# Ledger of designs, part 105: designed miniproteins, single chains, continued (3)

Each design is a single chain, and the fold is of that chain. pLDDT is the mean over its residues in the fold that is shown.

## One batch from the design tools (miniprotein)

Design m11879
Fold by ESMFold2-Fast:
Structure m11879 (fold): chain A 58 residues (1-58)
Amino acid sequence: MEELIERAERLGAGIAALGYPELGKELANKGIEAAKQGDLEEAERYVREAEEIRRKLL
């Protein structure tokens, strides 16, 4: 859980650094909320989506 929250925060910050702060914040918040609710599958899904988006922005 903690690891997923940290990954979501780092990915959100990375997307924000690429010029998309609102998108980064939205994706980070969704992943963090899912992880805090104990929905690890949903948290992992949001983290994967954020990783995919970051990859496309590079």
Scores: mean pLDDT 78

Design m11880
Fold by ESMFold2-Fast:
Structure m11880 (fold): chain A 96 residues (1-96)
Amino acid sequence: NAEELIKKAEEYIKEARKHLENGDVQKAIDYAKKAVDYVSEALDAGADPERVRKLAQEVLDIAFEAEKKATDLDLQIEISIVGIHAATLLKAAESR
């Protein structure tokens, strides 16, 4: 279960980066949001904290880059929420 969730998070992170590189910030954040949800579920399922930390950092990096490109306030709010969730997971993983 945890390994499948990690694999899904990795796949969604890859898609998020691809859309971000193509300038599709909305799709990048949609994928990043699903990725951070999978990372959260993986941590709860007993995934290796170091793997969770690495994936949470990658989502946080995506949110940071997306914020630089976002001009719409609603999208900026979505990016901020994803970033906060990723930062929270990073801290939670570091505490284990």
Scores: mean pLDDT 88

Design m11881
Fold by ESMFold2-Fast:
Structure m11881 (fold): chain A 100 residues (1-100)
Amino acid sequence: MKRILFAEASDPEGIRRAQEDAEKLKAEGHEAEVRIVDGDPVQAGLEYGAKLAKEGKEPVLVDAYIPGTNAVVSALITPDAKFEVKDGKVVTDDLNSPIV
């Protein structure tokens, strides 16, 4: 399963943490990539993750690094998943969606 770590362009701490976490995941044999986005990394992660899952027809795990905090919001996105963002966490109709 692909794992994509999203950080905001104006959040150097979040970018650094996402890059370090991605390198650890790759060292453990996982597919991980970092995407730096303009604006809300949670919304960007959900949009891109949904697109990638639909195109690849496989689940994608998204981690969003919240600017100004140590918080990470994670969501498992399936190709046909329905989801929404509620107060900094992902809510989905899919079974086994990890919400943190």
Scores: mean pLDDT 73

Design m11882
Fold by ESMFold2-Fast:
Structure m11882 (fold): chain A 88 residues (1-88)
Amino acid sequence: SVEELAKKLAEKLLELIRKVAEEYKNKEPLSEETKKLYEEVLKLASQLPLEVQEKIEKVFQEAADLIHEGKPIEEVLKKTKEKLEEVL
């Protein structure tokens, strides 16, 4: 179902953002696990309408910007969750 797909995507995307933020904070390159999780997120997102995919891409980019600005991981996750609830 679309609702089940949206829930899985939101859970995986939040997990991805957490891993990216942790690796960035530790000045580590993107791990193979994080890369695989990114591929899973892309696969799930590809099953949604293009307009929703574009909104998800913006949410991901905004999360990445917050990570690069040095925002606390919990703040990044909270804002990302709120944006995903608006989009999905």
Scores: mean pLDDT 83

Design m11883
Fold by ESMFold2-Fast:
Structure m11883 (fold): chain A 65 residues (1-65)
Amino acid sequence: MILELKPLSQEELDRLVEEMAEALRTHDPSTAASKLVALTIYAVGLGATPEQIREAVRRAEELAK
């Protein structure tokens, strides 16, 4: 069977959440959006699932409030 790329580990997911939250808190909305897109592309390249990306964005938005 063809094995799928492994999803992000819990540690990798937690780091992604922290980086996304920092981008949202530290930058204006335009710069934050650009950084969030870059972080998402990077995470997908590492094997992040769409579910992990949605969870990371959700958690990051909560932390940025």
Scores: mean pLDDT 77

Design m11884
Fold by ESMFold2-Fast:
Parts: sequence; structure tokens; C-alpha cells
Structure m11884 (fold): chain A 57 residues (1-57)
Amino acid sequence: MTAEEALQRAIRALDAGRYPEAVRHAEEMLKLDPDNPVAQSLLEEARRRAAEAGQPL
């Protein structure tokens, strides 16, 4: 999986309310580029929304 593919999957999962999947894809982006601020932002946003929705990660 490329960083671009992981980004698209993370965004789709986040938009669909599938926060555990969004976290997983953001983590995949960080494995490819540990210094990626977009991946870090997506990870934080997914965790925040999951907490607000009462979803376990």
C-alpha cells in the first residue's frame, strides 16, 4: 500500500464513522513515513471522534 492509498482509505473510513479503520490506515501511513503530519492529524482526529461517539478503538 502506498502512502496515497493509505490516505484515501483513512479519509473514507473517517467520513464513514469507521474510526478503528481510520486509525489503522493512519498508522500504516506512519509506518511508510513516520514524520507525516497528515497521518498524525488523521490519527488524532479519528481518536477524538471515536471518543466523542463512545466507540472503542
Scores: mean pLDDT 79

Design m11885
Fold by ESMFold2-Fast:
Structure m11885 (fold): chain A 56 residues (1-56)
Amino acid sequence: SDVQRALELVEEAERKLAELERDEASGKISPEEAERRRKEIERLMEEANQLLLRSQ
C-alpha cells in the first residue's frame, strides 16, 4: 500500500539523518557532502508525504 511504502521511506530517511548527524559531529564529511545528503533525505520525506496525502 502507499502507506506501507511511505513508512519504509520515512524509516530510510530517519536512518540516513542519524548517519548524517553522526558523521557531521565526528567531522567525517565536508559541508558540501552534508548538503547533498540533506537534499537526499528531503527528497525521501517529500515522496513519503505525497504517498501519505493520497491516503488521507
Scores: mean pLDDT 85

Design m11886
Fold by ESMFold2-Fast:
Structure m11886 (fold): chain A 77 residues (1-77)
Amino acid sequence: DEDEKLQKIAEILKISVETARLLVKFREGTASKEELEKLKELYEEELKKEEDEEKRKLLEAQLKAIEVALEHLEEQE
């Protein structure tokens, strides 16, 4: 069940199910520019709330990956 997998990903990464769904699309290469922009926004909000340094580093690394993907899409469109 895809929804069960998304719940598990969200719990492991300490993010929302909505964020996890967008992250899965990003990793599968099926995310639109709008979905990647939404994922970036959601990660930025999670980063603002996160006080654990190791979790912040993981969120920052994911944000950088999303930003690189967005830049690549903008150059192709």
Scores: mean pLDDT 75

Design m11887
Fold by ESMFold2-Fast:
Structure m11887 (fold): chain A 68 residues (1-68)
Amino acid sequence: SVYDWLQRVLDGYENGVRLAVEQGDLETARKLIEDAKKVVESHRDQLTPEQQAEAEKRIKRMEEIVRE
């Protein structure tokens, strides 16, 4: 499903954000988050409201990683 694919894509983005932050590369971390947001938005119409909420929670989690 589109949602299963999206979850795998977001796993990749989250891992990338964590690695960038560990290296002090906040610019790359922020760009990865913006790219992840675009991917979610591009597929929003193919997600249930619950799946949309979960994807948005994942984006917010990535933003929290950058703020720490």
Scores: mean pLDDT 87

Design m11888
Fold by ESMFold2-Fast:
Order: C-alpha cells, then sequence, then structure tokens
Structure m11888 (fold): chain A 83 residues (1-83)
C-alpha cells in the first residue's frame, strides 16, 4: 500500500545518502538523508503493524546520516538543524 511505497522511496534515498557519504560528498548525502527522513516520517504516519518498526528504523538511520554529513559540511549542519 501507500506506506510500503513511502518506505521503499525512503530506503532508496537512504541508500543514495550512504553512497554519497562514503565518497565524501557531504552536501549530497545531507540532501538525500533529509528527503529520506521526510519520507520516513510520512511512512510512519500511515504505517500499521510490522511496517511501524521499519519506518522508525528509516527515521533513525536518516537522522544519523544527516548528523554525520553535518559534521563535515555547513549545508549538512543546516539541514540537520532543520529536522
Amino acid sequence: GEAEELIRRAEEYLRRAQEALRRGDYGTAARYAKEAHRLGMEALRVSTGELVPRAIGLVISSIGLLYEAGLHSEEGKKLFESL
């Protein structure tokens, strides 16, 4: 359903954020992590049952990546502070 589609989109953005972070592209990592967080929060609002822990995990992971990107870039810091 809609929750599963939001989770899949959040997971894709999270993967892109991880890839950008790994290559030192902190600005791109921060932007993807912020979008993953937004989608994860939307997924959490519409999720029920077993999808709830998955949505929570995405929210937590996206915050962690955005925090890490923020340690290395002004853009990342500002995006983290906007959570």
Scores: mean pLDDT 89

Design m11889
Fold by ESMFold2-Fast:
Structure m11889 (fold): chain A 54 residues (1-54)
Amino acid sequence: MTPEERAYRLAKQLLERGFSRETAKAAAAEVLKSYGLSDEEAERVAERAVASLG
């Protein structure tokens, strides 16, 4: 499973549980950083993941 897929699934689960977009994005970015993405790249990928969810 790619870091992007894992971040997307986490963001989706958090949004489905009623957490804010900001919380879902922050959690997704943290997962991406754990895979070696830079702060800037992790933020961009997390934002795209959350945007695709609504």
Scores: mean pLDDT 82

Design m11890
Fold by ESMFold2-Fast:
Formats: structure tokens, sequence, C-alpha cells
Structure m11890 (fold): chain A 55 residues (1-55)
């Protein structure tokens, strides 16, 4: 699975926000700036929806 797919799965399974953010931050540290931007944008869109519904 890609990082985005893994994060999305965690969100769907109800993983805590901090756990999701931790995984994202760890992965972003290993990615190029361009890849990090793409992943952050995709995850942010998914996270906004799930965070709003869960919060």
Amino acid sequence: MSLVEEIEKMMKEGAPEEEILRKLMEALATLSDEEAKEVTEKVSEIGKKYNEELA
C-alpha cells in the first residue's frame, strides 16, 4: 500500500488523530519536498472529512 492508502485506512478504522499524524510526519521526513507536498495535500483532504465527522 502507498502511504496515502495506509493513512486513509487508519482513518477509516478510527485510529487516533495523533497516531495518524505521527505516521504521516515520520513518512514525510523520508520523502522529497515534491512527494511530501502531494501526500500532505491528499491526506489533508481525507483527514478533514474524517476529523470533522469524528470530532
Scores: mean pLDDT 71

Design m11891
Fold by ESMFold2-Fast:
Structure m11891 (fold): chain A 71 residues (1-71)
Amino acid sequence: MAEGTRLVVEAFRLIREAEAYFKEGNLDKARELLEQARRLAREAKKLGLTSEADAALARIEKLEAQLDAAE
């Protein structure tokens, strides 16, 4: 039962690191970290943490849109 929570916590950690790399102008690393965060969020959703995983996915989509606008 702790596994899904660990995945969500790690996904949000990766999202915060991606936001930091985006601010530094390192778009490639930001995208790589968001891809990893998305995989973890999808796995957490399969384990039943739907609300928390959906919140992570929404934040990922928002930052991806900002990255696309920066290219």
Scores: mean pLDDT 84

Design m11892
Fold by ESMFold2-Fast:
Structure m11892 (fold): chain A 72 residues (1-72)
Amino acid sequence: SAVLDRIDAGALLGAMPELDTDGDGRVSVSRLVETLRRLGVDVSRAEVTALFDADGDGYVSLADLYAVLLSA
């Protein structure tokens, strides 16, 4: 995926504790987009939703995000 190719997995993994501020193991798509943009990745909410939010609930499981980043 073009989006995954642009993501610095190490930098994003380092930012993961900041993404799960509520401690519920989920990250909002909006917060993930903001973090990726701060890391220099030009992504839209639609791209992040299509790639990480398969059920369309507006949230991404932290465990699923780790699994995707570690397997890319």
Scores: mean pLDDT 70

Design m11893
Fold by ESMFold2-Fast:
Structure m11893 (fold): chain A 95 residues (1-95)
Amino acid sequence: SKEEIVREFLERYKQDLLEKHKETFTPEQLAKIEAALDEQFRQHLPELLKILSHYTEEEVRRILEEAYRLTKENGIGLLSAVKRVVAEEEKRRAA
């Protein structure tokens, strides 16, 4: 399902961030970062599912992967990156 794809993506994103920071922060600090990410994802999940509701599962995977690339290259937040990718996709479809 689309929800499973989004949830699996968010878990992968969280694990990547924790791995990136594991040598910089203490175990206590990493636990706080994980808790903050879990809360952020809980807040953003309904919005992500709403934004992605009109796309196929294949399109959702492509949009999330492109958004992840933008978070790494441009330093923007994941929800903002997804919204940007969706806006560009809609422009392509309107052209």
Scores: mean pLDDT 82

Design m11894
Fold by ESMFold2-Fast:
Structure m11894 (fold): chain A 78 residues (1-78)
Amino acid sequence: EEKIEEARAELRELVKEIKELAKKLNDEEAIFEAEELEGLADIAIAIAKIIKDPEFGLEQLEKLIEEAKKLLEKLKAK
């Protein structure tokens, strides 16, 4: 299941960048949003394992990666 692990790693790296930037900007809301993305990723992976549908897990992680990228762009625009 290489693609889901790669997507998970990409999301983790984005969340790390968001948290670091948000701390420098004193943006507590962005830190909370990044933590929500991590939680949603864990839930999506757990659901994918239960229903035995790795494609579902990958699709959910890709959506979360897009949300993380948008949040990071928003923070960089400040």
Scores: mean pLDDT 82

Design m11895
Fold by ESMFold2-Fast:
Structure m11895 (fold): chain A 68 residues (1-68)
Amino acid sequence: MLSEEEKEKMVKSAIEAAKAGDLVALRAGLHEMRKNLSDEEFREALEKILEVAEGEAKELIEEELKKI
């Protein structure tokens, strides 16, 4: 189980990837978050990323939210 610090670091990395439009890094971050976060924690992380995501990054986050 990841520490709260490690979870926050993953979410911050995904937010930065979304801001940069780095879909490869964003997809990798989402995969790791899905493995290490609960469904509730993952939903909260996706909602945080959605605040800054645009274009294809936003579409990717919206698709992941539909699966929870």
Scores: mean pLDDT 81

Design m11896
Fold by ESMFold2-Fast:
Structure m11896 (fold): chain A 70 residues (1-70)
Amino acid sequence: DAARERAKEIARKTGEQLGDSTLAESLERLVEQAARDPDRGLRGLEAVKAAASHIPVLAAGVDEMAAALR
């Protein structure tokens, strides 16, 4: 679906901005989970945002991913 692919693209760009391909892959996995099970996947994204409050780029990327999936 377009929303899922859009969110995955945001995940890839967020990981690239942070120079971390492993993080990009992990974020894409969270997006896929949120697309299949919004309640659990969005909870996972919210947990990442809370843990990443000290990394503004990551927190902003997670917000954009969640918005794309809503």
Scores: mean pLDDT 78

Design m11897
Fold by ESMFold2-Fast:
Structure m11897 (fold): chain A 78 residues (1-78)
Amino acid sequence: SERRFRLDVALSLVLAYYGASKAAGVELTPEEVAEVARRALEEEGLPEVAERAAEAARAAPSAEEAVEAVREVIEEAK
């Protein structure tokens, strides 16, 4: 489905950004993960999912847990 495809594209962008930061030794904050997820999901035309993913990421205690929270929100939205 188109919705599933757009959700998977947004998640792939978040994971790619996080992976690149880890490879470069750049420590992301939960707030930065939230902003990346919000932009990726908004770009794919999913603003309601963007807000939920950003909120979940901000509530996380670390960037790694923020990425996982974003993944869970995206999987639930399928």
Scores: mean pLDDT 88

Design m11898
Fold by ESMFold2-Fast:
Structure m11898 (fold): chain A 98 residues (1-98)
Amino acid sequence: MKEAQELLNKGSAALVKGDYDKAIEYYEKALELDPDNVVAWEELGEAYYLKGDYEKAVEYFRKALALDPDNLYALINLAAALKKLGKDEEAAALLEKA
């Protein structure tokens, strides 16, 4: 949806500026309009990862992979978030099966 894409663009602009809370707000609004938007789930995961909330990052990257199982961006970033949580074996297993 065009409206969801505009919200994603605003979220990405906020993310680049380091305004992670504002980025999250825009991405959540985009998902209210289009809950199957893989990019919005990916960007939510990235925003939480940059905030240091690795549990939330894992949750949102897993949602992106549920919608698009071949999504290399979500897979690599999920593995990175899992490593931050000390789940190195789970991260390695995920990357080996990719």
Scores: mean pLDDT 85

Design m11899
Fold by ESMFold2-Fast:
Structure m11899 (fold): chain A 81 residues (1-81)
Amino acid sequence: SERIKKLEEEIKRLEEEIKRLEEEREKLMEELRNADEKGYSLEEILEIIGRILRIIGEILDLEREIERLKKELEKLKEEEA
C-alpha cells in the first residue's frame, strides 16, 4: 500500500532526525564535561545546558509524533489485511 509506505518513510525520517539530535546532545554533553578544562564562564555553561534541554524537548516531541504515526500505521495494516 502507498499509504503504508509513506507512513513508514515518514517514521524513518523522524527516527533519523532524533538520531541527529542525540548526536548533537552528546557533543554538547562532551563540551559540558570539558567546561573546566576549556575555562568556560558560568554564562557559557548555562548556554550549553539551555541548548541540551531544548534538544531533549525536541526529541520528546518527535518520539510522541513517531508513536502517533506508528499507531496510525498499525491501524492501516489491520484495515488492508
Scores: mean pLDDT 87

Design m11900
Fold by ESMFold2-Fast:
Structure m11900 (fold): chain A 66 residues (1-66)
Amino acid sequence: SSRVRELERQAFEAYRAGDLQRALELLQQALALDPDNEDARTSAQVLAARLAGDDAAVAAIRQQLG
């Protein structure tokens, strides 16, 4: 669990630095260790959609979050 939290922290730091590819990689590593982590899954999906330029997918994922 502490490793998953550390990977999520590093992903957020990479995101803040503008390194979207690294942020996604770190979130995918966190999900490999904890596949049931809903927050990491949602963040990875949003980030992947942003990297692909898929505004409709970003909107759909955010709509599911309420």
Scores: mean pLDDT 80

Design m11901
Fold by ESMFold2-Fast:
Structure m11901 (fold): chain A 117 residues (1-117)
Amino acid sequence: MEKIRELISKAIENLEKALEAVRKGDRDAFLQALVEIANILQEIADLSTDPEVQELIRKAIERVTRLARDVAEGKLTPEQAIRELQEVAKILLDIAKKMGIELTPEERERVERILAA
């Protein structure tokens, strides 16, 4: 459980980095943040035996992978990229809830800031 809490915190950090990179037009930083998010999600999946959690993580990784491809190919506006990050953030909240992990008030504020972007 402690390892999963750390991984969720790192996922939030990388979602914030991705959002900042989109706003700055830093494509390389954005793609790097997405790779880190996918790796973190896979580590959470490897630590979970819950099929619902594994399915949520699979969907999140698919969204992150598609987002990375579409951005690399120049197919998305910054506004579209932000909307996709918000969907990944929502799935991350569902994963935390299903795993019984309570976000700290600070982590909740950070996620709410992403969702308001």
Scores: mean pLDDT 87

Design m11902
Fold by ESMFold2-Fast:
Structure m11902 (fold): chain A 97 residues (1-97)
Amino acid sequence: AISLTETGGGTVPAGGSVTLTATGITGNVAAVTWYRGAVSPDAVEGEGLGTTPGSSPSLTLTNLTAADTGTYRAVALSADSPPTLAIGGGTEVTVVP
């Protein structure tokens, strides 16, 4: 099985930047996709923010506004057949004025 942990996030000022990183990635990972909001095997509800192949991918958010506040999750897809998913527990970003 594959696994991952999100790092980064926290409280940042409006107009600032934050980098979220998926770390502790194990196994043969083909892709990591970042989501804002809820992600589960039963329901994928989050906003897709991009896919980065490989291990320890990062997502950088710039020019932050209050609309960027939320929980960000990384979802890793293995290169195995059948593919395996690992869904991170989430990292929280709070944008303050």
Scores: mean pLDDT 69

Design m11903
Fold by ESMFold2-Fast:
Parts: structure tokens; sequence; C-alpha cells
Structure m11903 (fold): chain A 65 residues (1-65)
């Protein structure tokens, strides 16, 4: 579980560094990505992030503010 969360968090941090995501949070077994704008590039990155997180057994949530 901890290793899965670490792998997902590292990908999330990469998306924050790229400016595609504002922040990533963990809530139990759920990873939440926060974005202010959902453009096509961000949507594609989030699709890959969701697929990776779910492959690790985590639940993915997207929050658009």
Amino acid sequence: KATAQTAAMLQGIGLVVEGLVEKVEFKGDEITAYVKKLDEKTKEALERFKAHAESLGLKFRLVVE
C-alpha cells in the first residue's frame, strides 16, 4: 500500500512540476488531483494519471476549481 501510494504520488508531483495540476492529496486509499483549468493537455495527463493510480489499487478523484 505505501509503495503504491509513493508511486502514484511521484507521478502526481511530476504533473505539478509540469504545471498541469495544482496539487495532489491522499485521503485513505484515494488520490485527489486539483486543477483550476481542464484543457486538453491536462485532461490527457490526468487520464494517464488515473489509469496508473487505479492500476495500483488506488481510487482516483479529480477536483476542478
Scores: mean pLDDT 77

Design m11904
Fold by ESMFold2-Fast:
Structure m11904 (fold): chain A 68 residues (1-68)
Amino acid sequence: MMSKEELEEMLKKIEEAIKKGDLETAKKLDNQLLQRIFEEPPSPELMEYLRKKVREIHEKLGPFIVPA
């Protein structure tokens, strides 16, 4: 299972890329996060935290989000 520390680190990197205006890097990191979640699903408790954070990131990325 994906750890909370790994998840928080990946989310932080995405947010930092968005803050810098590097949307290509943010999109790449978001895709990597989604792939990791697919391969190693987080715990139910961590999933609640993830849903909130992913929503915030996706609101900032807008059209750069690629559906599964």
Scores: mean pLDDT 73

Design m11905
Fold by ESMFold2-Fast:
Structure m11905 (fold): chain A 98 residues (1-98)
Amino acid sequence: SRDEEIIKKAEELEKEKRYEELEKLAIEEAAKYWAAKLPSAKGPMADLMREVIERIKAGASREEIKEFIKKEIEKAGQEVDENAVEALIEAAEIVNEK
């Protein structure tokens, strides 16, 4: 299955200590999830992903997109994790290219 192939690839990357490629694999799988779900998904996270993708399409800078995401997270009463914000933008960029 696709999940078994992904797990095997992740295990191979971990054994080879290729942690940057392992992180990229995780971001790519998150992007595939959102690409499949966004057409029917409802709720705050789906709305955030759509807004980020629209900003990317409009030519907004990475810094402007980061500030927008941080502001929305803070409005939701959640703590801002900069690594999670960066991963969200990278996943949104991949979704936008598909």
Scores: mean pLDDT 77

Design m11907
Fold by ESMFold2-Fast:
Structure m11907 (fold): chain A 71 residues (1-71)
Amino acid sequence: DAIELLEKAGVQLAVEDPENTEALKLIQEAIELLKKGDIEGAKEQLEKAIELAADVPRAKALLEEALKLLE
């Protein structure tokens, strides 16, 4: 479930990089877009979040896994 991976990535980011509010916002927006069925919009937010989460490898890996599920 891509939403579960995004929620888990958000938790990892909040713990390891709590000042990265932009990446956390993008993850939350991606979750909302997925709930609305906007897969392409969610992918765009995810790609941006992956770039911003580069310093947190665990969160980045979870975001990349979620993106793969949206292929």
Scores: mean pLDDT 82

Design m11908
Fold by ESMFold2-Fast:
Structure m11908 (fold): chain A 80 residues (1-80)
Amino acid sequence: MKEKLEEFRKKAREIVGEELADYLVSQLEFIIKNSKNKEEAYKYLELIVDAYVKRGLITPEQAEELLKLAKELIDKIFEE
């Protein structure tokens, strides 16, 4: 888990910057640990990223890139 989260963090920092990427990684760790399956994790992830767009913290294009990368991470963790 930690290694895959660190790979995601590096990519997310390129999209949204260090502070927001590090916060999102912390939220993803919480979601992954508290979700019953990957579908539930996807729902919580989408709610968080949508909130970032609504607050003007990221663009819809950045949100789409983050969702793609984060869903790939979730898939790898739940398929272990």
Scores: mean pLDDT 82

Design m11909
Fold by ESMFold2-Fast:
Structure m11909 (fold): chain A 84 residues (1-84)
Amino acid sequence: SMKVSRLIGLILRVIGLELDIELLKKRGASNEELLELLEERIELLEEALKLAKELGYEELAKKLEKELEEAKRELEKLKEELEK
């Protein structure tokens, strides 16, 4: 299925972006740089979740929902740190 291939591609992009974020954190990247990447990761996770739900992959959708919740919490924490 073309939708399955798209979902796999989105998941791989999310993994790659998560690795980039972790590497940048280790290098002491600014909170502003990290915010942009976290926002991109959230967008990709939302697309992957929507597609997983459309395909009926309930267990994958649950895992993606948990990752999305964690990513949103991390984003809010960084936004709070920038407002201080």
Scores: mean pLDDT 86

Design m11910
Fold by ESMFold2-Fast:
Structure m11910 (fold): chain A 83 residues (1-83)
Amino acid sequence: MSEELANLVTAAGIEIVGYEIEGREDLKEAIDHLRRAIQATNAGNLEEALQHAKRAYDAAVKAGDKTLTDLARSLIEALEKEI
């Protein structure tokens, strides 16, 4: 794992923990896919991680959450460099 990808995974994990999704079902899908992308990255399953990061991006865009959209985009870019 590159330092860039490792730093993004750490930052995404911290951001997700800080999110209040109670009553925010629109964010749940984006956050669930970001968690799966982080888990797959840590397991070395980069192709699976990329699929989840792309789904997180689509869900974050639908939810209108810029922070999650930017995090998912950064993860996609970092994962594509590793594959």
Scores: mean pLDDT 81

Design m11911
Fold by ESMFold2-Fast:
Structure m11911 (fold): chain A 94 residues (1-94)
Amino acid sequence: AERAEEAAERARELAERGDEEGAARAALEAARAAEEAARRGDAEAAARAAKAAAEAGRAAAEAGAKGAAAGAGAAIAGIGAAAHAALLAGRAPP
């Protein structure tokens, strides 16, 4: 989760600077961290990482047209990772 949250913070900083490509790359890193958490079967960490990836994707989208496409992809990937982790956990809340 921490890795995805750090990537999300970096995506916001890069978006504020107008670095569309950097923001998009950071959003993809957050999505990758969410997938990794899902593979470990840690539904809570995967959900937190997916939230961070969605936030990073939104920041990248606000940076511009290129960031918008990459940001949307990262957000979808993060949500997918969380859903996969929840499915593996039997869809039962703790």
Scores: mean pLDDT 65

Design m11912
Fold by ESMFold2-Fast:
Structure m11912 (fold): chain A 64 residues (1-64)
Amino acid sequence: LEPGDVVRALYDVDVDHPAFLSFRKGDLLLVEEVLNSRWVRVRSLETGEEGVVEKGALERVGRE
């Protein structure tokens, strides 16, 4: 994954932590920053909220 990638959530995630993003399976997200080999910072295209998500939860569908 790279900044500018549009990704789809592969499953539901519900987290109660300000650094992490909750999302639902099928949600579209924009990759804003690649933090390391496991984690990316994304913005939800559904809600506009930002947070950290595990790369394994995401499927690349396009590019902005």
Scores: mean pLDDT 79

Design m11913
Fold by ESMFold2-Fast:
Structure m11913 (fold): chain A 78 residues (1-78)
Amino acid sequence: MLSEEEEKEAIKNIEKATEDVIKMAEEIAKEKGKEAAKKFLEEAIKEYEEARKLAKSEELKEKLEEAIKKLEEKKKEL
């Protein structure tokens, strides 16, 4: 399990990683089409869901849940 300090850093990194995933999905949609981008987002969502199950703090769980919702919203936009 992550330390308290590592969890705080992970929370910050989740926000950045989520933005990067969304941007990458947009690029995939442009280059390879919507279906490829949706599949990419589905895999990212699955990874975040697994991370949420392993998360120790309520704050980290909530941050991951927020990230998952953003990725699902992006998938619906495509």
Scores: mean pLDDT 80

Design m11914
Fold by ESMFold2-Fast:
Structure m11914 (fold): chain A 71 residues (1-71)
Amino acid sequence: MREEAERLVRQGDEYYAAGDYKKAGEHYEKAGELLEGEEAARAYNNAGIAYRKAGDDEKAEQLFEKGAQAG
């Protein structure tokens, strides 16, 4: 599971660098679901940032809340 989460984070980083913020957010969110504690919080926070850049403020707020609950 950690290896799958790490792969999802790397794919999210690649999409984020390419400007595909929605796909970046989707990959970070999936990574957060596979992780626990501070690692999950970081993944959810990155997902929230990505969705906000994609213009989805509601989804971003939900992801920041998940991050706060995980950490």
Scores: mean pLDDT 86

